# Designed miniproteins, single chains: the designs that were tried, part 5

Each design is a single chain, and the fold is of that chain. pLDDT is the mean over its residues in the fold that is shown.

## One batch from the design tools (miniprotein)

Design m154
Fold by ESMFold2-Fast:
Structure m154 (fold): chain A 76 residues (1-76)
Amino acid sequence: MLSLQEVLDKVVQLVQEAARAALAGDLERAQALYDEAIALLEEFKKTASPEDQEILEEFFKQVEEAWRLLLELAER
C-alpha cells in the first residue's frame, strides 16, 4: 500500500524522467511517462480523503501546467 508521500515521490520521478526524454527528443517516451504519472495520480485520488484530494488536485494542476510548458519548449 502506497502512502500519499510515496505516490507524490513516484509521480515526481516519472515527470522528471518524462522531461529528460522530451529534452532528448523522445517525445513518444516522454508522453508515455507523463501518462503513467497522471494515471497513478488519478488512481490514488479515487481512494484519498477529501483533504488529500485537495492536495492532489493542486499538485495535478501544477504537473499539467509544467508538462504543457515543457511540450511548448520542446517543439522549438
Scores: mean pLDDT 78

Design m155
Fold by ESMFold2-Fast:
Structure m155 (fold): chain A 55 residues (1-55)
Amino acid sequence: MKKSTIIVQSKDPEAAKERVEAAVRAARPGATITFKETDHPDSDYKIIEATVELE
């Protein structure tokens, strides 16, 4: 399996995840997306890590 990671920072993690999901679905139909959310230590931002996997 081939895997790619996309990392974004946002104060609105829900909107950020939705945008990433839409972009991945457009570029890689059939890919599996896994989200990991982490607090940014130096700001009020959330770090969203999206792992995209293709068979």
Scores: mean pLDDT 76

Design m156
Fold by ESMFold2-Fast:
Structure m156 (fold): chain A 69 residues (1-69)
Amino acid sequence: ALEAARRRLAADLGLPVEALRAVEAGDDEKALALLREAVRRQAPEASDEEAEATARSILEAIRELLAAL
């Protein structure tokens, strides 16, 4: 029922829809891996540490947004 909301959030954030689904499923490892990959595509010059930190920040933001829905 939330598929349209997930696709909208993914598009607005420039993230894969699968990352949002992984967060909702509680699969933090899969979500973090997908977010890390998305960050690298958007910022290929980012270090591993920067990509990790950004991915974790995005994961936290997604959790907050989903909790508000």
Scores: mean pLDDT 76

Design m157
Fold by ESMFold2-Fast:
Structure m157 (fold): chain A 89 residues (1-89)
Amino acid sequence: MKEEADRILADIEANIAKYRPITPEEQAVLDAARAELDKLIKEYEEKLKNTSDPQEKRRIEIEFTNRFIAVVLRAIGDLIDLFLKREKE
């Protein structure tokens, strides 16, 4: 999961860099997303360590996945907003 998060963010950064250098504002969005995902992963691992019930583990996994997707989509949205602002000006 953490490896997938790091890969997705790295792929986004690489795709931007393919056309131009990444801006400090875009780097800040990516860094913030990485920090939030790292925090969510740590909280998820802690919850799993304290849970032995398979059904409860499944619930924790679903909640984590939803929060993970929300963080990634927000970061993508923020990057798109920065791109559109740059192109408009």
Scores: mean pLDDT 77

Design m158
Fold by ESMFold2-Fast:
Structure m158 (fold): chain A 56 residues (1-56)
Amino acid sequence: MNEKEQKAKRAVDGLKALADFAPDNETVRAALAAAEKAYKAGDWEAALAASDRAGG
């Protein structure tokens, strides 16, 4: 895994933890969905941007 891919994965994992902590927070859930979609598409920059929206 390259450095950008690893950072994007850490961001997605962090958002998953936040979503587990606050399951009713729509902003966190939307950010997680966007980050996971971007990560699956190989768009590491978009995954990181989605994480920034959740304050992570």
Scores: mean pLDDT 77

Design m159
Fold by ESMFold2-Fast:
Structure m159 (fold): chain A 68 residues (1-68)
Amino acid sequence: MKVKATTKDGHELLIEGVSEEVGAEVEVTVTSVASGEEFKAKAKVLEKVDEKTLILDINGIEVVGEKL
């Protein structure tokens, strides 16, 4: 699943490979919207807020993700 996420510091990230299952930890591809830099990270689904909104942990950083 593809997700657009915003960090607490206002960084926008595009994240590919996210699971819809709460508690799942998967390897994802993260792209910084500002810089265009791409890297691999582990994403854990912490909470499903609604049908479009997830709370994710990416390498220890909590982000709010919107399903694309």
Scores: mean pLDDT 80

Design m160
Fold by ESMFold2-Fast:
Structure m160 (fold): chain A 72 residues (1-72)
Amino acid sequence: SMSAQQQRLDDALAQAKKEIDEGKRNGEADVGLAKAGSIISDASPSQDVEAELNRQLADHARALGVTIAPEP
């Protein structure tokens, strides 16, 4: 169902945010970002959903002062 899909996406985003939090805490922000990106990519059913989740992940990283490399 759509509700089950939404729960899976919410769980993936929560896990991705934890990886960023842990990476920052350990001084491994780049590792945390890489893990978070992989979680979002694996969980996303479409490019539009992946883009939205990556936007929320970027907002979280920015709030923590973690720099995401700009796209070329």
Scores: mean pLDDT 77

Design m161
Fold by ESMFold2-Fast:
Structure m161 (fold): chain A 66 residues (1-66)
Amino acid sequence: MEKLEKAREQLKTAFGLDDETAERIARLLVDATFEVDPETAQRLGELLVGDPEEAIRLLEEIKKKQ
């Protein structure tokens, strides 16, 4: 539980996300056991700043492929 809370707070602080969006992304990251390539990781970082909903979609697609 605390791991999820810490991830949420880090996302809020680093990317300016609201509480619900940060929680959704943190949960996807904590629940996932997948590795992302460097290009996908960079895209996620950029989307977290500019389009968090698209970041969530990308994470869900990666999770489905795993």
Scores: mean pLDDT 72

Design m162
Fold by ESMFold2-Fast:
Structure m162 (fold): chain A 51 residues (1-51)
Amino acid sequence: HMTKEEALKLLLEKYPEVSEFVAKAILDATGYDVEKALELLERYLEAQKAP
């Protein structure tokens, strides 16, 4: 059982380029499922890279 704070920290450590607000929104959307949150966050960041 990861706390909400630990989940947020893990996302921000893996993707420091993402804002805390976006990371929290993704965690809320996935019900704090870190695995799902990481997938969504990766897709979000890929969309931000182009162009």
Scores: mean pLDDT 78

Design m163
Fold by ESMFold2-Fast:
Structure m163 (fold): chain A 98 residues (1-98)
Amino acid sequence: SKEEKLQLLEEALKRLEPIKNEALAVLDKQGDEKGKKAVELVYQAHLLLLTAEKRYLEGRITPEELQAARDQAYQLLIQALDVLEEHEEAQRLRQRRA
């Protein structure tokens, strides 16, 4: 239901920054600068997407604004995969947008 989806989105949003910080701490200890950049891009993508989905369910944004946010989130995920040199996965996400 809409109410259940809103509760799940609120919980997911609350957990994004702690999960990001934990991932960054592990990667920092490993000296993985590409991994750290990818984690930051993935964080920004999920923050954008979950915020837009929540606002859409609340009736605060249009379907067009939701689609624009999804497109921006996919672009950030593609950038993260490119940083990790995961070219096949990046191409798959590009095709899903088309």
Scores: mean pLDDT 85

Design m164
Fold by ESMFold2-Fast:
Structure m164 (fold): chain A 102 residues (1-102)
Amino acid sequence: MEVRRARVPPDAVASKGGGLAVEVEATQPGRYRVEVEIYDENGNLLARGEGEADLAPGQGIAAVRVTEVKASGKGRARVRIYDEQGNLVGEGEGGEVTVEKP
């Protein structure tokens, strides 16, 4: 697995056009695409973000920009990481994230 760990830290705040930090542990260096979706307790999508990162092996941080906010509220972030070929190489879930009104 090219990515062992992918999560948004707990107590993160997501605002439309703002940044989110994603904690990543990569086993292979490369250029990766990072996608984040934040869902409420009922499974409704609150927000979506995307970013790209050049990762070295080991622990790092990828920056993601919040591109879409559907609703404000508290939710949990789901992270997906793709390689340059578009293969899914890592997934994770984070702690509670607060999504702000756009």
Scores: mean pLDDT 82

Design m165
Fold by ESMFold2-Fast:
Structure m165 (fold): chain A 78 residues (1-78)
Amino acid sequence: SYIEKAEQAYKNGDAETAAEWYVKAAAHSLAQGRADEAIEYAQKAIQVLDDNPTLDPELKARLKGAAQFLIDAAERLK
């Protein structure tokens, strides 16, 4: 699952890959109408990115933007 991949990447110290899988998990949950799960996973992506200041700033902005878009879309679904 996307969540298992995100958790495994995070455990391995790969914050970038973990955030990417959390964003994918959020998008997948949103596509299935699971608004609360989409918000949860998108928030986890943002937290992983914010906790890792050494990540590329452009990558962080892109992934945080994607996560925020998914949160906003999921809130509209409720």
Scores: mean pLDDT 86

Design m166
Fold by ESMFold2-Fast:
Formats: structure tokens, C-alpha cells, sequence
Structure m166 (fold): chain A 63 residues (1-63)
């Protein structure tokens, strides 16, 4: 599994059990589980171990 750092390009909504929320410029480390054809990313967030979706166009990803 690839460890990635996600940086929010804009404010995202609040974090829910299924969707990652971030503030603009916030960084989150996770394990990249899947990239979807529409650009969404499925990531296991390292801080809480939860699997969440995030819009790939709304974040910068660093491998």
C-alpha cells in the first residue's frame, strides 16, 4: 500500500464516517487504497485508521 499526503486545495465539508473533510491547506496522511475513474480517492487515514473517500480534484496528492 502507498502512503500518501493529501493537501486540501479548498475547504471541504466536515469529516463523516465515509467522507474526509479538510480545511484549505490542511494536510492528512493516509494509505491510498483505490483511485476511482471519476478521480475520487479511497484512503485509510493514519490518524484514526478510518477508510474515507475524498474528491481527487479537491486535493493535491504527494506520494
Amino acid sequence: LTEVTLTALRDLGPTTPSVLGMKKGETVKGLLLKEYPDGDLLVRVLSDGQVRLVGGSLVEIKY
Scores: mean pLDDT 80

Design m167
Fold by ESMFold2-Fast:
Structure m167 (fold): chain A 56 residues (1-56)
Amino acid sequence: SKEFQEFLSKLSEEQLKLLLDAVREMLDDAKKKNAPQEVIDKLEAAIEEIERKLKE
């Protein structure tokens, strides 16, 4: 989480938006494949952190 937040801080707004789209696609794919809840939770948490960074 801390390492991920530091990584996000180095990205431009355009890069953050591209990453958000990519992670959303990963979440959709994970749900379709009935991935473990742990994986789904981590992807949802990543989306929330990216969205929060974009609102800053």
Scores: mean pLDDT 84

Design m168
Fold by ESMFold2-Fast:
Structure m168 (fold): chain A 87 residues (1-87)
Amino acid sequence: MAERYEKLAEEFEKKGLKIQAEVFRGRAYDVKGDYEKAAEEYSKAATIANKEGLKDQAKVLFQNAADAYRKAGDTEKAEEMEKKAKE
């Protein structure tokens, strides 16, 4: 399953679809149990979405980052991402 998400991330990156590329990298890390890296990729995707004016997508992605940081045991970063998601 992780290999499919990694391939999708590469395909989206090649097409210049950076938000989708970061999201699928996050999903690949999440299914591998590398929650810290998954959270970092979701946070990057959320920041790009926010910059592009995609505020609803950014909120969802910040929440995904928060959930991944919580799974990683990084409560402080999870709370930071939750604040951004509730903006």
Scores: mean pLDDT 86

Design m169
Fold by ESMFold2-Fast:
Structure m169 (fold): chain A 67 residues (1-67)
Amino acid sequence: SMAETRRRAAESVRRAMLELGVPEEEAEKIAEAIERGDFETALELARRTGNEGAVTLVEVARHELSL
């Protein structure tokens, strides 16, 4: 299902965010937004981290889930 696909993508992004040094609380909020399919919020939260890699991860996930 799309919900399962989004959940798996959110888990993957959360782990990658932690590897980039994004704090756990911020990574969790971004992952929750992705799981909801709320990519506008996920991108805004990623931008607030100040980590360009975080923004790229969310953009890639959005593009993959649009297919």
Scores: mean pLDDT 84

Design m170
Fold by ESMFold2-Fast:
Structure m170 (fold): chain A 90 residues (1-90)
Amino acid sequence: SLYEEAKKLIEEARKAIKEGDYDRAVKLLDKALDIAVQLLKQGKYDEAKEIAEEVARLALELMKADPSLLLRAIALVLRAIGIIFDAELA
């Protein structure tokens, strides 16, 4: 399912963060948010919100790990907040 695919991307992003591969982590988290948008379109609001919340948490870890990623991490948080807001309004 799309939900399981997004969860796998999030787990791969966690591993990338632990390995210091922050560029890969950002790309994986962006892909997870793209799936969360697809889940919203399918009416799977709880699943979309869960994925977005997990991405926001990992983006906060990226902000602390590497200052050069601050703007990219902020972009992930803002995308995630938008998805959470859309899910709550549905």
Scores: mean pLDDT 88

Design m171
Fold by ESMFold2-Fast:
Structure m171 (fold): chain A 86 residues (1-86)
Amino acid sequence: MPLSEMGKILLAILEALAENNETGLSKGQLRKKVEERLGRKVSSTTLSAILNSLEAAGLIKRDEETGKYSLTEDGKKYLEHMKALA
């Protein structure tokens, strides 16, 4: 089955972070890259909810000094697994 709306946003977040893993992305930068990848706007509420879920799952990490998000090793493995099933 095709990915749900939420699943598409989640995949776009993980891919954007993977492409910018060396520097990380702020929430604003991440939102712009996700919107560009999806070709449409994403609400701040939806983005925040998904980011909170991913952080709670240990798939992403936020640097408190810079405010930037990055993929964890588990997040990279999860993304590779999702791509293999596509």
Scores: mean pLDDT 80

Design m172
Fold by ESMFold2-Fast:
Structure m172 (fold): chain A 77 residues (1-77)
Amino acid sequence: MELDPAELRAIFLWMLGEIYRKQGDYEKAAEAYVAAAEAAPDSPLAPLLLERAAEAYEKAGDLEKAREARERARELA
């Protein structure tokens, strides 16, 4: 299987997001999920990553960024 640089970057950033989320660092988790979606915006997983970012931003108390992430998820779906 061939993994392009964008796909590898997205996987790495998604893993970082999962680690931060498990540690309770929701703001960093959300930032990592957004970066993962931006690294591979044409991926069918990009909208799901942005939804995860929105949930993490809500847990961090950043309702504005949560709303922006959900809006972007809707645009990519």
Scores: mean pLDDT 81

Design m173
Fold by ESMFold2-Fast:
Structure m173 (fold): chain A 70 residues (1-70)
Amino acid sequence: SHMARLEELYKEFIEEMERFEREAVRRYLAGEISPEEAERLTKEFREKWLEEKGLSEEEKQWILDKIKES
């Protein structure tokens, strides 16, 4: 179903975002990037992931709203 697909995509998104954020924090603590760069890279990763999955605007909004609720 469409909802089951969205829930699976959300799970994948969260797992990939958590992996990326852990690496961004590690790089920040190592002095490789600034806090501002870590924030920018995290935002870019999120936007790229949503774009690459070929999601509709409604599907993207659903995922973003779910994140805000968490």
Scores: mean pLDDT 80

Design m174
Fold by ESMFold2-Fast:
Structure m174 (fold): chain A 75 residues (1-75)
Amino acid sequence: MLPEVVKKSVRELVEEGDYGTALSLLLMEASIYKLAGDYEGAAEAYRLAAEVAAKAGDEELAEELRRLAEELERR
C-alpha cells in the first residue's frame, strides 16, 4: 500500500487544485515501486494517479494510467 504520508500529501494537493504536483508525486512513487519489484504498490499509485488525472479533466491520461495499473496486477 502507498505510505500514509504520500496519500495525505496527494489529498492536500488535490484540495488546493495542484493536480500536476499530485500526479508527479504519484508517478514518482509508481516508478520507485516498480524498481523495487512491488508491482501491487506501483498499481495502487497508478490507480490514484488516474483518479487525479480524471479530476483534472484529463480523461485520456486517466484511462492510460488505469490500463497500466491493470497490467501490473496481472503479471
Scores: mean pLDDT 82

Design m175
Fold by ESMFold2-Fast:
Structure m175 (fold): chain A 66 residues (1-66)
Amino acid sequence: MLTVVAEGLNATGATAAALVAIGDGGEAKVEGEEKLTVIATGLSEEGAEAVKAIAESSGGTAKVSG
């Protein structure tokens, strides 16, 4: 199971990343105000890659671990 920490997201990107994480059977925690951080846990490799792609397309960065 993989964890993704995505930082520097806008509201649309953070919402999309959280929904993808939940849809992959994982969990997501969203933090921050103007620049959002999403901590997604319990992901498959496919789910982690999708969350990372959303974060990067939203102007953020993502770190995958596990």
Scores: mean pLDDT 85

Design m176
Fold by ESMFold2-Fast:
Order: C-alpha cells, then structure tokens, then sequence
Structure m176 (fold): chain A 69 residues (1-69)
C-alpha cells in the first residue's frame, strides 16, 4: 500500500516539474488521492493511475485557466 502511494507522488512530481509546476504540491495531491482510493478498496494499480492522472489534469487545468482568464 505505502509503496503505491509513494510511487504516485514521485510520478506526479516528475510530471509537474516537466510542466513547470510545483512538484511538492503535485506529490502531496497525488499521495492524498492514492491513499483515499486505497482506503476505499480500489485496486492499488488503478489507485496509482487515477492519482497521477488527477494531479496531471489539475496542472493542465491551471494552465488553461491562466490562458483563458
């Protein structure tokens, strides 16, 4: 369980860094999402994928909001 939470954070952090966003914030969000999904009984691989994707989508959303503001 802990391993999947940590992997989700690391992957999200790397994606955020490549996109020029705060890697710490992305890591924290991905870990939070992964932990919550695992507590609800979601498969660890699926929980990790959702957490990383959600963190990445938030970064994209922030970019779109800035461009469309």
Amino acid sequence: MEKYIEEAGEEAGRLAEKMGYDSKEAEEEARRIAEELLKRGVDPEVAKAIAVTSAALRAIGDLLDKELA
Scores: mean pLDDT 76

Design m177
Fold by ESMFold2-Fast:
Structure m177 (fold): chain A 62 residues (1-62)
Amino acid sequence: MATAEQAATAEGARAAALAAASKAKTPDEVNMAGAQVATQAGNNREANEAAGEAGKLASDKI
């Protein structure tokens, strides 16, 4: 249930998490990158969930 603004923020957080994860060499570094993006998303629940899902996807790829 996202407005266009919430969807854009969640998509941005997901893209940022994936970009940070692409620089990670271990699953632990992927998890740290995801946590950092989620922290930056702060009060936006949709962005936090999107960042977490992106980190999980990146971890599965490594």
Scores: mean pLDDT 64

Design m178
Fold by ESMFold2-Fast:
Structure m178 (fold): chain A 70 residues (1-70)
Amino acid sequence: SLIEELNELGRELRKLVEEAEKLGVEEAVKIAEQYSKEALRHYAQGKYEEAKEIVKKGIEEVKKALEEAK
């Protein structure tokens, strides 16, 4: 189910945000907020496939920001 996939991706992104907040990596939190807002905008319009791709990209960019924040 696409909705189940979106829920799983949302949980992964949330865990990364919690890690970023604990580490004080403000840039990673900001990136997650930007991608979450964009994904929610598409989700509200019934564009679930587009929302999924945005969340996936957001997860990738948050992971990069966490790695680069040393």
Scores: mean pLDDT 85

Design m179
Fold by ESMFold2-Fast:
Structure m179 (fold): chain A 64 residues (1-64)
Amino acid sequence: NLEELIEELLKNIEDMTLEKLEEIAKKFGVSVSTVALAAGYLASLLKLGYSEEEAKEIVLEELK
């Protein structure tokens, strides 16, 4: 579920490690590269001043 994946990434965004990316990738059945790309995009949007809800919607629409 992409929505749950994005929510899990947002919860861990400030403390994202390679090990955490691998755990999330395994949990959601996606590649580590997909998780890393989504996490990077979320982090970039948050740094630009988007809210967590806005960042989530933008990333979800791009991944669909």
Scores: mean pLDDT 83

Design m180
Fold by ESMFold2-Fast:
Structure m180 (fold): chain A 64 residues (1-64)
Amino acid sequence: SEEKEKLLNYAKELAKKLAKMKFKAKKVEVEELDENRFRVTAVTEEGVYEALYDISTLKFELIK
């Protein structure tokens, strides 16, 4: 439904903003994996970090 798509887009934007703040990233890419999880790639001065963001727990899990 349109409401679900809007909530998912909001969650994606929030994940991107949170990742940018958490990792002090210059660039952040967010890929939707499922309804609750996003793959986040954060480009920083120290290198590139990959993390999973889970909207049900509001937590980042580093995968790199």
Scores: mean pLDDT 78

Design m181
Fold by ESMFold2-Fast:
Structure m181 (fold): chain A 96 residues (1-96)
Amino acid sequence: VEPLGYLVTLTIRAPKKISMEEAREIAKRLEELFRELGAQVLSVEVYENGTIVIRVRTPTEQLAEKVAQAGLDFARELGYEVDVSLVSPEELEAVL
């Protein structure tokens, strides 16, 4: 049985309306950042209102915290709002 790992979901919202192209470029930068940290990017969704949802799997809680913090720091630099959800392997099993 392979461990499920930790799931990090980041929801990033622009304070102003942004283009889909701008939102996709931001999403790409975040995806590259998280991959460089050693995380597995599961999905990236970009919505017409400029909302970006990124789901990342990490093998450890420490890496999950680093991914969350990197996302928070990145969003803060851009002046964006960010919601972070961290789900442990045990919590993932309860949902699945």
Scores: mean pLDDT 77

Design m182
Fold by ESMFold2-Fast:
Structure m182 (fold): chain A 73 residues (1-73)
Amino acid sequence: MEELKERFEKNPDDVRALAELFAQALKEGNTAEFVKAAGRIAEVHGDSPEARQALAEALRKAGFDDMAEAVAA
């Protein structure tokens, strides 16, 4: 997980990797990793439309459509 966070910081394209980790942590019920991933996205790309889009897509793939819509707004 840390390796993917470092990649995310270096390249905008890597935001998809962190977004997928966020969705995976939610699906697994891993609250600690969910909070870490959410905080990282907010700190590094809080205002980025690309980060919101990637997170919404990852959440949809994981089956969290309602949460994906809230993030995309």
Scores: mean pLDDT 65

Design m183
Fold by ESMFold2-Fast:
Structure m183 (fold): chain A 113 residues (1-113)
Amino acid sequence: AVTLTESGGGTFAAGSSVTLTATASGGTVDAFSWLRQRPGEPARFVARIDRDGTTEYAPEVAGRATISADLAASTSTLTLSNLQPEDTAVYYHLAVVGDDVYQGAGVQLTVVG
């Protein structure tokens, strides 16, 4: 079975930066995506990285977000700079392993100020 874990959440001041980390075990990862879900809203795309290093970002985080991956370690990081109260959400990672997509349990980010 593929297992996914997220870390790096917590409470952060507006204008600061955060790095969220996702790790997969039990399979070879082809792509990592980050989604976020704000209270009362559906989950939304944030960023993606494919094994070839191709990245994609949602327009609302473009210029503030950086996604990276270490595919040998099956780890992806999402860095958000210049945090805004609107970045308050549960952040989930998705890992593509073969024909299947696995979702992590999520990590809470809270932005205050």
Scores: mean pLDDT 84

Design m184
Fold by ESMFold2-Fast:
Structure m184 (fold): chain A 70 residues (1-70)
Amino acid sequence: SMREEVLIGFRLLALSGEVFLGEKTKDKELVERALKRLRELAEENPDMPEWLRKRLEELIRRAEEVLEKL
């Protein structure tokens, strides 16, 4: 549904901001919480469109990379 896709999109935007902020401020807990929420979003939405899933997967990878450097 379009509504669910829009909500997932806004959630990804918010979580992207949390990962960015956590990296810039060296807030490991913020990045860990964002990563957990990203994984939960993937689990809760197994049928999400491929374009959203790709963005989610890219953000998960980015969050993991950030955590390795913190």
Scores: mean pLDDT 86

Design m185
Fold by ESMFold2-Fast:
Structure m185 (fold): chain A 65 residues (1-65)
Amino acid sequence: EIRAVARAKRDFTATSPDELSLKKGERVEVKEAREDGLVLARSLSTGREGWVPIEYLGDVEEFEL
């Protein structure tokens, strides 16, 4: 199974219920990327999913598990 993982570059606070709040250094699984720069991410620490602006995420690394 291929997983795309990114790390939060800084804290992000969700402003809507479909967004995911992140703390700097938190790892997320990238599930979907939109052309407008929003990423559907799942927190690896909490299991929660939501949209995050790509500017808050580091380079996406792909791993095969």
Scores: mean pLDDT 76

Design m186
Fold by ESMFold2-Fast:
Structure m186 (fold): chain A 82 residues (1-82)
Amino acid sequence: MEAELAAFEAEVEALIKKLEEYEKNPTKEKEEEILKDLQALSDRYIALGERITDPAHREKLLELAAKVQEAVQRYLEKNKEL
């Protein structure tokens, strides 16, 4: 579980960096990659949530999910994608 949470954290950090790069220089290719990465992270979040029984691991997963939500909200506010 610890290794899977560490891998998830690395994926979260990579997505946040891609969102920052997209804000500075938006391209359709970057947008498509970000959408794919968001879907993959969502799938992993669900899979990890089903397997986590330790409260500390659950807190870490929720913390990482909150970081992604914050980054996506900042992106949407700047780019008004709705």
Scores: mean pLDDT 77

Design m187
Fold by ESMFold2-Fast:
Structure m187 (fold): chain A 59 residues (1-59)
Amino acid sequence: EEEAKRFAESIKKVVENTAKALGKPVLSKEQLAQAAIDNGRGLGELDLGKKVAEYILEE
């Protein structure tokens, strides 16, 4: 539903932000997870940003 759409959107935002800031394909899971939280917060989607971070870390 809407939560699923937001979740996917947050993932895309995180990937874009990380790639753009670092100019690299992938850094570390921790850095990518942090970017997810930061992006989620900026979009007013903090809870989803945290969920994306958990998904990235898969821990």
Scores: mean pLDDT 63

Design m188
Fold by ESMFold2-Fast:
Structure m188 (fold): chain A 61 residues (1-61)
Amino acid sequence: PQREVTVITLEILGLKVVVQTSAEHAEEAKEAAIEDAIEAGMSREEAEKALTVEQVTVELE
């Protein structure tokens, strides 16, 4: 069986943060990453521009 995983990548002030989640929870995880970036000193607009969302299909073990 295969599973679709959403990979969210965000660079915050030189630190690269990568989060893996399901497609169903992707919007919530994306918003949480943006909020973390804002707390770290980025504006919401900058965080949204730095955010990358990828859909990846992985084979289950």
Scores: mean pLDDT 74

Design m189
Fold by ESMFold2-Fast:
Structure m189 (fold): chain A 62 residues (1-62)
Amino acid sequence: MRVRVTVTEKPAINLGTGEILEPGATFEGEIVQRTSEFLVVRRLADGNLVLAGVDSVELEEL
């Protein structure tokens, strides 16, 4: 499922590069894994996996 992710409360982390996505950052991607605590999204721009807390992001379905 393609989604737009907005980081809201806690930073997200780019698992490929270690880049920190601060609150207010937005990106588009595909959800590849979802748990009760964490979401892993493959970012469309670079194909990197981004790890975020489920309660720390807003998701918009595209």
Scores: mean pLDDT 84

Design m190
Fold by ESMFold2-Fast:
Structure m190 (fold): chain A 73 residues (1-73)
Amino acid sequence: MSFLIRLIALEIRVAGLEFEKKHKLISDEEYRKRAEELIKELEKLREEARKLGDSESVSRVDKLIDRVNALLK
């Protein structure tokens, strides 16, 4: 329950950061900082999913990490 709500909240934050970068609403340095923070939160959520044995949620988090990494490269 709480896990899924946090996952959805992080998906919204990733989409929001992608939107902010695309429309130049924040500086390049600010988006990098936020992207790095999102990766750290996603890695914590991935570890929780692994402890729950939820391979589908692990895969979903990995896809979000890939999206954030694309913003840094």
Scores: mean pLDDT 82

